Designed miniproteins, single chains, continued (4). Designs and how they scored, part 74

Each design is a single chain, and the fold is of that chain. pLDDT is the mean over its residues in the fold that is shown.

## One batch from the design tools (miniprotein)

Design m14720
Fold by ESMFold2-Fast:
Structure m14720 (fold): chain A 89 residues (1-89)
Amino acid sequence: DYEKKIAEYEKKIEEDPEDAKAWAELGYYLRKLGKVEEARKYFEKAEELAKKDPKLKGYLYEIMGKEFEDRGDLASAAASYARAKKIFE
């Protein structure tokens, strides 16, 4: 249920507006609902917030990898997952 996940992460960003992972998860589920432009803005917000935190950036690459995989862009998905793996070394 994507709507339930969206509500969960919306609550998280209300409590912590700097939770980059929550912004990225919102972007992921909004894209699953076809809200492409809203998803893009949420991913941009997540990337901005994670800019100075390598571990958060790793989580963003994992979420972006899932999004690319869902679109059938397997090469971009693999690249995003590989970047996440290097960060979590």
Scores: mean pLDDT 78

Design m14721
Fold by ESMFold2-Fast:
Structure m14721 (fold): chain A 74 residues (1-74)
Amino acid sequence: DELLERLRELDRQIEEAIDAGDYKKAAELLRKGAEVLEELARRYAAAGDEEMAAAFRRAAEQARELAKMLEEKA
């Protein structure tokens, strides 16, 4: 699953950026993750899995909120 692999790669990069204190980089990566999560939500909705679609949409919103908070602290 290419989208789930993309999320795993982004998660590693986000962890590295946070560990390095690069909050601006972490915020940028979180926004990219939110885009991937939105794509996953659309895919699961199209497949009739509205529970998973809702979970991915919520995760995307949380990622964007976290990105905003990290940018304010950077």
Scores: mean pLDDT 86

Design m14722
Fold by ESMFold2-Fast:
Structure m14722 (fold): chain A 79 residues (1-79)
Amino acid sequence: KEKGKILDKLSKEYNPKIIELLSQIKPEKWPEAEKLLLEYGEKVTDILVNEKDPKKLEEKLKELNEELIERLEELIKEQ
């Protein structure tokens, strides 16, 4: 339940930016974007399962969200 609260907080913080970036991706780059989202989801699951410290979990998930945003921005620049 505590992990769910952290995930919800980070979703509210990062999802608007991620959705905005995804809306800017051209159809030709969507297979790459889908791969990034899949890898992100797998990493989120690993952190949620394996990290027991709420502070470290929040830090790792924040870092992962920032990494996803950076990679999506790079993908948009390649268009």
Scores: mean pLDDT 83

Design m14723
Fold by ESMFold2-Fast:
Structure m14723 (fold): chain A 67 residues (1-67)
Amino acid sequence: SMKEEIEREAREYLERLLPLAPDEETARRIEEILREAARKAAEEESESERAAILVGAVIRSIGLILD
């Protein structure tokens, strides 16, 4: 299903991003960002809008890691 595909993609991003988090607070924020992005993406009818939401979440997560 679309929800399962979105959850899988979000999980793959989490597996790549979490090891880069400098502390537990940053890791938790990244988890929250990607969890919320997956929820919002599941509500979108457009594949491009779903991709944009998930990519946006990854960019925000990288910003937290680099701070």
Scores: mean pLDDT 85

Design m14724
Fold by ESMFold2-Fast:
Structure m14724 (fold): chain A 78 residues (1-78)
Amino acid sequence: IPTDDQRRRAAIMLASQRLLDDGVMSRDQLVDRMVSRYGFSRDDARRALSRPLSSLQSIADSMGVTDDQVDRMRRDIM
């Protein structure tokens, strides 16, 4: 069973990739935000943003992360 922290990290990764793919934020801005605000390592943040969106969506879905949770996280990151 995924932990609340694992679900939160999955939501952050997916929301960040959506912001990158939509051109709302740059890769560098998202890496800095993930590190400074959410406690990601730079390597973990860069790795997450290099994954296909479909891969991150599958991870989020497997952990029971909802689209509403991802949308809320997207707004929090912006």
Scores: mean pLDDT 86

Design m14725
Fold by ESMFold2-Fast:
Structure m14725 (fold): chain A 91 residues (1-91)
Amino acid sequence: MEELKEQIEKLEERLERLEKELEENRENLSEEELEAIREELERARELLEEAKKALEEGNLEKAEEYLLKAQFHLIAAEAELLVAKRKIKRR
C-alpha cells in the first residue's frame, strides 16, 4: 500500500536525522552512550530494510510488523540521545 511506503520513508528520514544528531554530539557522548544509540539506530535500519522487502513481496502484515519494530528502536535511540544531551548541559 502507498500509505505503508510513505510511513517507511518518514521513518528513514527520522533515522537519518538521528544519525546526524549523534554524529554532531559524538565528542560530548561517552563511548558507552554512543554504542547504545548506534545499536538502536542500526537495528532500526535493518528493520526498515525488512519492511521494504515485505512490502515489495506484497506481505503487508509483515511490513507493518517490521515498521512497528523499527519505530520502537527509533524511540529508544531518541530517548537515549535526549538523556545524554541533558547530561552535557549540566557541565
Scores: mean pLDDT 82

Design m14726
Fold by ESMFold2-Fast:
Structure m14726 (fold): chain A 61 residues (1-61)
Amino acid sequence: MSLEEKGEELAKEAREAGVPESTVENLMALLRKALEAGDEESAEKMLALMESLIQQQKAKK
């Protein structure tokens, strides 16, 4: 699965977990910008941050 596809799946999971839409949109924008720049390290960090937010929402619930 590409980093972009993984980002889209994580964005869906984040929305379902109750992460605010504005936060998801901002992280997806940063992910896309990193991918456009060829910065896979920054893209992976954005994915890790989104996964962290999903886990935080699950713990909060």
Scores: mean pLDDT 80

Design m14727
Fold by ESMFold2-Fast:
Structure m14727 (fold): chain A 92 residues (1-92)
Amino acid sequence: MAELARKMAAFLDALAEELERAGGDEEAVRALRELAEALREGAERGLSPEELEERTREIAERAEPLLRRVAEEHPEVVREAHERALAEVARE
């Protein structure tokens, strides 16, 4: 189902929000939100589970260098976003 895509989008949104609170780079915040929106749009268009999984993987790969940079400059932001994402998945 679209669960992985929604999970990734939620993580990217949380990461952007926490980075903004930490006074991080506005361009990085914008890029993270754009990636999250692309994932949500794919899920809302009613793509097949296989197509949605492929899109999620592609966006994750595109996000990797940005995530690495944020982790280096603001490790607390990445941890907070990851904890929020894990808590959401743990709930039914």
Scores: mean pLDDT 74

Design m14728
Fold by ESMFold2-Fast:
Order: C-alpha cells, then sequence, then structure tokens
Structure m14728 (fold): chain A 60 residues (1-60)
C-alpha cells in the first residue's frame, strides 16, 4: 500500500527530527502530512496506531 508506506516514512522522519531537536514547524508539517495520508488510505484507528508505534520504534 503506497499511502501506508508514505505515511510511515513521513511519520518516522518527523519523529527522528523531533528527537534530534529539529525545527518544530517541520516536525508539525511532517506529522500533518502523515495523518493526511493515513486518512486518504482509509486506515482504521488500530492500523494508524500500529503505524505510529512502529514509526516511533524506528525513530528511537
Amino acid sequence: DELKEKAYKLATEGLKLKINGGPQEEVDKLGEEAQKLMQEGKLSGEEAAELMAKAYEEAS
């Protein structure tokens, strides 16, 4: 699923940027884009939560 892959990548990049003390504006932008892609991909709340948990694990 291309939208899931893009959402995961953006969420992971946003979390990595946040952990490294990057600009909050860029962190927020990446997070908003990831959320949009999850909605467009019609992810369930459970699927979205799992994607975000994996992104956090990857970013840490």
Scores: mean pLDDT 79

Design m14729
Fold by ESMFold2-Fast:
Structure m14729 (fold): chain A 72 residues (1-72)
Amino acid sequence: DAEAKAAEYEKRLAEDPNDAEAWYNLGKALEALGRLEEAAEAYRKAGFLAPDTALGREALGQANRIERRLAA
């Protein structure tokens, strides 16, 4: 479930904080849990770590989408 996935990726990131894929997947799990501010931060981190990749560009788009909804 989303809680278990979030815990799994948090553990993975404790060992490798520069894993853009893990940050992106953590963002997805946090979003599913309704933890939107944390999800946006995780997505943003994934984007900053891998800005020239499809994953990084998608992650920044997801962060921007959530941040706009939180600001509205």
Scores: mean pLDDT 85

Design m14730
Fold by ESMFold2-Fast:
Structure m14730 (fold): chain A 74 residues (1-74)
Amino acid sequence: SEREEAARLTGAAILGIGMIQEAKILAEKIDPELAREIEELGRRAMEYAMAGDVEKARELAEEAQRLLEEALAS
């Protein structure tokens, strides 16, 4: 339903913020500059999620995850 979809998107945004926080911790062991970039993405994702823009928050979380995955792939 519409309500369930909204709850799912909100949950995904909140979980995305958690993933960004974990990615920041891992990045600090690999690349301090990447850690700062991921931290800024996490801050913006939280602001969008709190404002109700859960899609934008999710996009920022996915971007942070991609950055970490690229760093780990090397």
Scores: mean pLDDT 73

Design m14731
Fold by ESMFold2-Fast:
Structure m14731 (fold): chain A 63 residues (1-63)
Amino acid sequence: SAAAEEERRRELAREIADELELAMLRALGASEAELEEVRRLREEGRWSEVSERENALLIEWVK
């Protein structure tokens, strides 16, 4: 259905945005272990913990 196709497109857009954010964190000096942990939390649907980890990485590398 059109609704199912739209849902798949939204999922793809979120996946692309997530990968771009990880690439940015890597460019700022985040370790591979830190990036792997964020990716794992995303796969588990633990979005509050993903947000916490990403914010911690940004604060560490921007500050």
Scores: mean pLDDT 74

Design m14732
Fold by ESMFold2-Fast:
Structure m14732 (fold): chain A 72 residues (1-72)
Amino acid sequence: MDAELAALGERAAEALARLSPEQREQLERFARELAERARPALLERLRAGDMEGARALYLQMVREVVRKAEEL
């Protein structure tokens, strides 16, 4: 998990360095919308004590944001 998050963080940093201010705003909006959509499922997993499931969902969200940044 942590190694994958570190790799995603490096990819995100590289993508962000290449983005214009307008593309960064678009990415921020996408990330916010994605987080709001996933929030109920994340809270349910946390409430159930499913830490691995919550972590997996968080990681999937991070992958989607990084993918979007690389597409811009």
Scores: mean pLDDT 82

Design m14733
Fold by ESMFold2-Fast:
Structure m14733 (fold): chain A 71 residues (1-71)
Amino acid sequence: MSEIDKLQEEISDLLQELGKLLSLEEVKEITKEAADLAEELRKQGKSDLEVLEAVKEFLKKKLEEIKKKLS
């Protein structure tokens, strides 16, 4: 399995966890923010690996913030 495949799986898992805590509309908003981040980084000349790592970190931080608010 490539590093890109692993990161895509981790991103999918994070989105699934967010979907357990948030409404479909809120998940769509977060997905849009992640897509916008990916586009911006690609415009900066970042590799696919760097873009996916940044998206993963963004989603991980969102999940952490939401869990903290629910505590």
Scores: mean pLDDT 82

Design m14734
Fold by ESMFold2-Fast:
Structure m14734 (fold): chain A 65 residues (1-65)
Amino acid sequence: MEELEKRAREAVRAGDVQAAINIAFELAKLGHYETAKRIVREAAARAGLPELQEAMLKKIDEIYK
């Protein structure tokens, strides 16, 4: 768990949006829903992609259901 969060933060910092999103989805599947959404928001904000943020948050909501 902690290793996934660390890797996600490193991916966001590096601008690797795809890696950050992949790790966020793994965190969501493990029940760390709010952490996953936070990572998606940070990655999308750094990339300047608001549409990506909305689409990915919707996908995380679908994982919970």
Scores: mean pLDDT 78

Design m14735
Fold by ESMFold2-Fast:
Structure m14735 (fold): chain A 69 residues (1-69)
Amino acid sequence: SNEKKAEELKKEIERILEGLKELASPKTPDLQEYIKKLEELLKIEDPEEFIKKAKELSELLSNLVKKLE
């Protein structure tokens, strides 16, 4: 179900977020902004909206990586 999938994904994102916060510094403003977007994502209570926004943030990260090439 979307509810179970969203709950599992939320738990994974929380683990990733803690790791990213340890890497963030004044020299990584793009990473700090991405961390804020992930924190906003975790506040979404609707499972379908959460999954949709999680996919959008994954796409955003992929596009940022491609722009650096």
Scores: mean pLDDT 76

Design m14736
Fold by ESMFold2-Fast:
Structure m14736 (fold): chain A 110 residues (1-110)
Amino acid sequence: AAPPASAEEAITVESPRRTLPAEASEALGRALERVAQLRAAGLTIPPFEVAPSMSEEEIEAIIEEATAAFLALHPDATEEQVALLREAIRDFARAARVADGSITVHGITG
């Protein structure tokens, strides 16, 4: 198992902007709240990356791959917990697009 990491150490946001736009900050905040709920339940978030150049189809492929990895780690995960992960990745993708920067999640232990 990976050592315990803070959300800030486990998530890298690479943006050319010194300050994130409000819409990007709000989307990132929602994603981090969903991640915090999953971590509070003891669930590990699998690694993934989203970039501002990605299409909706590419983002959905990342969601499906991350969901499959999550269910492999947590076969007893509820539909609500799977929905939290899917929505977190969508909010990270929105933040990346609005900020014009990539977001990498290196894997987060609960």
Scores: mean pLDDT 78

Design m14737
Fold by ESMFold2-Fast:
Structure m14737 (fold): chain A 65 residues (1-65)
Amino acid sequence: GNEVIIDLAVKELRELGKELGVPEEVIEEKAKELRDALKDASVEEQNKISKEVFEELKKIGEELK
């Protein structure tokens, strides 16, 4: 595995979510989605999924302002 890289991505996602004021439950839901997707996806899919999950979190944060 690449659990170190996945863990760092999840940590960054959580920090971004906190800065944007996203509820903790939503942040953890997205963190779990990211972790599960990165473990099962191909390398190309992993890159796309990571970008998509981060973009979703940013949009949620913007809507909460």
Scores: mean pLDDT 78

Design m14738
Fold by ESMFold2-Fast:
Structure m14738 (fold): chain A 100 residues (1-100)
Amino acid sequence: PTPAQLDVETLGAFALIHAVLAIKSAEKGDAEGAIRSLEVVVRTVDEIDRIAAQHPETAPLAEEIRKEVIELLDKVMETAKKNGLDEAYKAAEEARKRIA
């Protein structure tokens, strides 16, 4: 793999970990924790997109990561709604719109 592919893979793992942390925070009723994790997800995906724009060989991996992140964000939204975390739900919805 190229250095850019390794960077995207590492950033992808980081984004997925924080998306899962957002779900876990929402499950515990921690809206602030969920929102903080969602901010990390958005910033990390923005960086992946920047790398993919400069290194086209990373685009298929970036797209795979985007799809996985969107699936996890849908779960954040579902969990936040179930637990009455309106601000976390809105943050997840905005993150999903930005990433999609």
Scores: mean pLDDT 91

Design m14739
Fold by ESMFold2-Fast:
Structure m14739 (fold): chain A 67 residues (1-67)
Amino acid sequence: MKKLVIIAAKSEEDAEKLLKEAKKKWPDAEFLKLIGMSAEEALELGEKLREEKGYEVLVAASKSAVL
């Protein structure tokens, strides 16, 4: 199953930091970077992509209880 990591951050700088950390943990995953999207909106998008494309989806967000 393909793994997709969605990076949700307030700024590009925060997204870049999260992306670097996520790539270290899941080097073979696909990554989607979303700036200005809330953790809740990113989670909803992730669920939709999981249902439509069969991806295993993870969400990483700045200062969020999501992950």
Scores: mean pLDDT 73

Design m14740
Fold by ESMFold2-Fast:
Structure m14740 (fold): chain A 79 residues (1-79)
Amino acid sequence: SEEMKRLEEVLSKFIGDREGVKELLAQIENAETEEEFDEVIDRLANYVKEKLSKKYSPEEAERLAKTVRDAVRFIRRRR
């Protein structure tokens, strides 16, 4: 979707890894069940948290990862 492409661009710039973000978002788009979607979105959130852990406090990195998770869930609900 166009919204997923915009999210890919924003996240790629924010964490500095376009290819890794693209792969995770592709897995989210290919998720056929809610269980598969939840598993992949948790992997994306953990990936974001790990990448940000060097720049932000653990609490702040977790908060940012939660924001990304919520954004992806919102976009998926609009499909």
Scores: mean pLDDT 76

Design m14741
Fold by ESMFold2-Fast:
Structure m14741 (fold): chain A 72 residues (1-72)
Amino acid sequence: DRRLEIARLAREALEAVLAGDDEAAREHVAEALRLIDPNATQEQIDAAFEELKALSDEELREDIERLDEFLA
């Protein structure tokens, strides 16, 4: 299911941001966005990545918990 794959990639992106692995976070964001829209631009990918970087560690962990419940 593509929705489950997108949710897993989103979770991996959030985990990468928490770990300080910006390269992995960017790659996971790009893969997730391109599964939603194959025409997703680099500008859209960069904007989504910057939104994740703006979140606090607490917000990132809360988002991961929500995705874990969705994936269960």
Scores: mean pLDDT 84

Design m14742
Fold by ESMFold2-Fast:
Structure m14742 (fold): chain A 68 residues (1-68)
Amino acid sequence: SVEELHERLLGLLEEAIERHRDDPELVAQLEALRRDAEGLMADPRTSEEIQRTVLLLLTEDVERLLAE
């Protein structure tokens, strides 16, 4: 579900923020991404298909950060 994708993204963001806690610029960027995802989920004009696509793309971006 879209809710499960959002929950997975939030978990990865929390892990990335904790891993990079000594990098305040990166932490600020990850926190901004978390807020963007929350706004996406809260917007009643955004379809579930768009939510799914955006959450998957953001998840890939965070996974790449964690892999590097």
Scores: mean pLDDT 84

Design m14743
Fold by ESMFold2-Fast:
Structure m14743 (fold): chain A 81 residues (1-81)
Amino acid sequence: MLKERTEEAMKKALTEEGQKELALEQIYRFIKSKLGEEEAEKFVELAINDKEKALELIEKYLKEGKLSEKEARVLKILIEL
């Protein structure tokens, strides 16, 4: 592992912006596994640019049975980081 990657990972963990970036990576991986890559890309874009619309989209996925209540709750926590 390159020293630069270790320092970058530590910086992300220590800063609010870094924690948000890690949360977005977690969101992307989760939505991709459940709904596919295209939906994951759209969702992450909304989570960055329009948090309120991202929350509305979680509620829509929950109503459509695409997410469980537990999964929707975890995504809401990650968006609010």
Scores: mean pLDDT 75

Design m14744
Fold by ESMFold2-Fast:
Structure m14744 (fold): chain A 109 residues (1-109)
Amino acid sequence: MSEEEKYYEQAKLAAETIRTLARNGASPEGVASAIETAADYVIKVGKLNPEKAKEMTRLLGEAAVEAVRAHGPEVADAVIDAFNRLKKELPEIQEEADRMIEAVRAAAA
């Protein structure tokens, strides 16, 4: 498996882990940690393939919105911090990250 394929699969698994933790009533700290881990894999993918990073950013964003709906504002701040880090490391995904930040803020309201 190439490094790109490995990180892509790890990013997908990390996003699914966020959904599973949110659905099973994990702590806000546990969910926040999973989001940070997923963001690390998206950065690794994005440095190899920016188009896959856009896809991964959307998948992470959708999982994060679900987590924020389950846990409320406690998780929203961690998600916004993670997406701001994605924007800083991967300028190419700025529009996707901004869209997901707005969706997270709407879900936390």
Scores: mean pLDDT 82

Design m14745
Fold by ESMFold2-Fast:
Structure m14745 (fold): chain A 55 residues (1-55)
Amino acid sequence: ATERLKEKVFGAYKAMKAGNLDEARRLLDEAVKEGLMTPEAAERVFQLLEEIGKS
């Protein structure tokens, strides 16, 4: 598993908990640009983080 991918996903989760949706999206977009995940995977992760934030 790529450590950078974990850092970006965890960073996005922390940003989401802080109410910073722009930062969460930026971190996931960086992971896509670096080839760490597909755009489809990034969209799915963002949706899951939003659902967790609502619960």
Scores: mean pLDDT 79

Design m14746
Fold by ESMFold2-Fast:
Structure m14746 (fold): chain A 56 residues (1-56)
Amino acid sequence: STIELVAKHDGGLTEEEIERLRTNPDLSDEELAEIARRAGLSLAAMRSLKAALQAE
């Protein structure tokens, strides 16, 4: 999907991180913040990306 390509190439997320965002609706803000720090994204961006990936 286009959202996966953006997350992977623009957001610096790995395939495993994208799959975790897609499949784990109960990911905590702490876990999202940790991934965000590694990928160079804000927590708000990670929340939006999680919602978009789960909508696909």
Scores: mean pLDDT 72

Design m14748
Fold by ESMFold2-Fast:
Structure m14748 (fold): chain A 90 residues (1-90)
Amino acid sequence: SAAAEVQARLAALDAELAAAGEAAAEAYEKGDYKAAAEHLRRAAELAREAARLVREAGEAGVLDPELAEAAAAHLEALAEALEKKAEELE
């Protein structure tokens, strides 16, 4: 179903986002601020992709529209925070 496809794509994006965040933290702890910033930007890109997917699924009625909009807004805020942190490391 369309809902199952969206959930599978969101699960994949969530896993990649978590991995990018862990990679950023590891690089930061090692003092590799350039690598940390690159991983944070990758995490921000993944968060925006997830936000877009969630919003589109909500608009299409595949996901609950109110929950989808709240989730998309949260993911966009996360992406902005991650990009700001990446800029601070350069």
Scores: mean pLDDT 89

Design m14749
Fold by ESMFold2-Fast:
Structure m14749 (fold): chain A 75 residues (1-75)
Amino acid sequence: MDADRLRAAYRLGRELERTEPGEAAIRRLAELFGVPEETLRRQVDAHVTTDGLDPATAVGAAAAQALARREGLTS
């Protein structure tokens, strides 16, 4: 169940970055998951700059992480 929800969040993030890249995708995900835009932007930037991920994958990963933190699925 939770793994399927995390996968769905990842796919949603990737799709949002493909359709409305950058600030628009981050704002929409922040609204949907109830997290600050600054937090998601920082996580996306870290995935791009530190992990070398493409923007769509980075936004997908940040979306899955936001859901995991909200549901207590990490740590």
Scores: mean pLDDT 77

Design m14750
Fold by ESMFold2-Fast:
Structure m14750 (fold): chain A 120 residues (1-120)
Amino acid sequence: AVKLTESGGGTVKEGGSVTLTGQVSGLDFAEAGIAWFQQKPGQPREAVAAISHLGGGGVVAIEYVGRAKASVDVAKQTAYLELSNLKVEDTATYYFAVGLKGSKKGMEYWGEGVELTVVG
């Protein structure tokens, strides 16, 4: 079975940085694309960053340009989301998601989310 393990998050000061980590088992990254999503209370889940399989260049949502970097280590089947220059508005639950390349279903596998609190 496919298993996603998320880590990182916690409480950080405004202007600080954090790295969120997603590990994948039961599915090779050669068959997968990954994405990171932000979910704020009472708001829809929004994409932060996405990477196609094999760790090609990541795409970052416009709100996060210059403040987010997505990367993957294909050999370790691990994805990273580095968030820098954190704002209080970045306080949210962050979800790691995985989809199969060539699938029209989008993201099929979702992590349980990690909570990030940014304090001013």
Scores: mean pLDDT 81

Design m14751
Fold by ESMFold2-Fast:
Structure m14751 (fold): chain A 63 residues (1-63)
Amino acid sequence: MKLEEVIRLSKEAREAAEAGDFPRAIRLLGQAAEVYSQLTDPEEREKARAAIREAGRALSAQL
């Protein structure tokens, strides 16, 4: 569940950033990072990190 939550929040953050809703994108990305900090499995952490990284790239592209 935690991995799925990080992936979902990261995807929503990316979509918010692409739509120009920066406050929402930042909030969702922060929530994804918080859930990510609770992951203990290395494989799940790698998948979550990839999702967060993609969302962060989308946000950065909108600067």
Scores: mean pLDDT 81

Design m14752
Fold by ESMFold2-Fast:
Structure m14752 (fold): chain A 55 residues (1-55)
Amino acid sequence: SAVEAARNILELRAADPELTRALALAQGFSEEQAEALLRETDPERAARILEEAKR
């Protein structure tokens, strides 16, 4: 499910990167984590960023 969530976020990023950044920051991501997520193209690596940020 984390990989599926990551794919959904990558699709949202493609449509609206500024909204994706704002939502990540609102969820408690650091600026660095949000930038890493926005730059990532691999869903599995994106899933790891999501898991780390939720802790």
Scores: mean pLDDT 74

Design m14754
Fold by ESMFold2-Fast:
Structure m14754 (fold): chain A 65 residues (1-65)
Amino acid sequence: DLEGRVLLLVLQGLSQRQIGEVLGISQATVSRHIRRLLERFGVSSVAELREFVNTASPAEIAALL
């Protein structure tokens, strides 16, 4: 799904612009998906999202996507 792809690219350190170019979507659309990911994971920032993913199991991550 698109959320999973956005998450993977965020974790690889890509900017919102680069993610949009890779996925063929606008930066505004990327920003909306990142916001939804932050809400689903219960975190307030991309830094907190990275910390959560580093400590969570693959099953926990999949359940939130």
Scores: mean pLDDT 78

Design m14755
Fold by ESMFold2-Fast:
Structure m14755 (fold): chain A 70 residues (1-70)
Amino acid sequence: MEELEKELKELEKKAKEAVEAGDAETAIRYAQEMAKKALELAKTLPEEEAKKFLEEQQRLVMSLVNEAYA
């Protein structure tokens, strides 16, 4: 569980760095990987935790994608 959370944090950092570098394709790739890992992690969580976690991760992914295409 915590290992996947750590991986999500690292992917977020790399996605943000790609956005800052103007590499939209790379930023979106990292954002998609974050979404995949978040969905897998959510399946192992209780319903209440999964809902909050997915909502937070989806906002983050959407923010990164919007910044990449801005």
Scores: mean pLDDT 78

Design m14756
Fold by ESMFold2-Fast:
Structure m14756 (fold): chain A 57 residues (1-57)
Amino acid sequence: MEEVKKAVERALELAKQGTEYEKAGNLSMAKKKYEEARKLVDQAAELAGKYHKELAA
């Protein structure tokens, strides 16, 4: 569960950075930050799903 929390917190930071780059007009960097954030969210969701299956078994 700690790995899930850490990934979510990092993803939130990257999403905020992406929004700041977008406001500054740096769309290339904004896209890169959003993609990194999405990857971490996907990893956290997969890890959380795996824990739920293990706890239910």
Scores: mean pLDDT 77

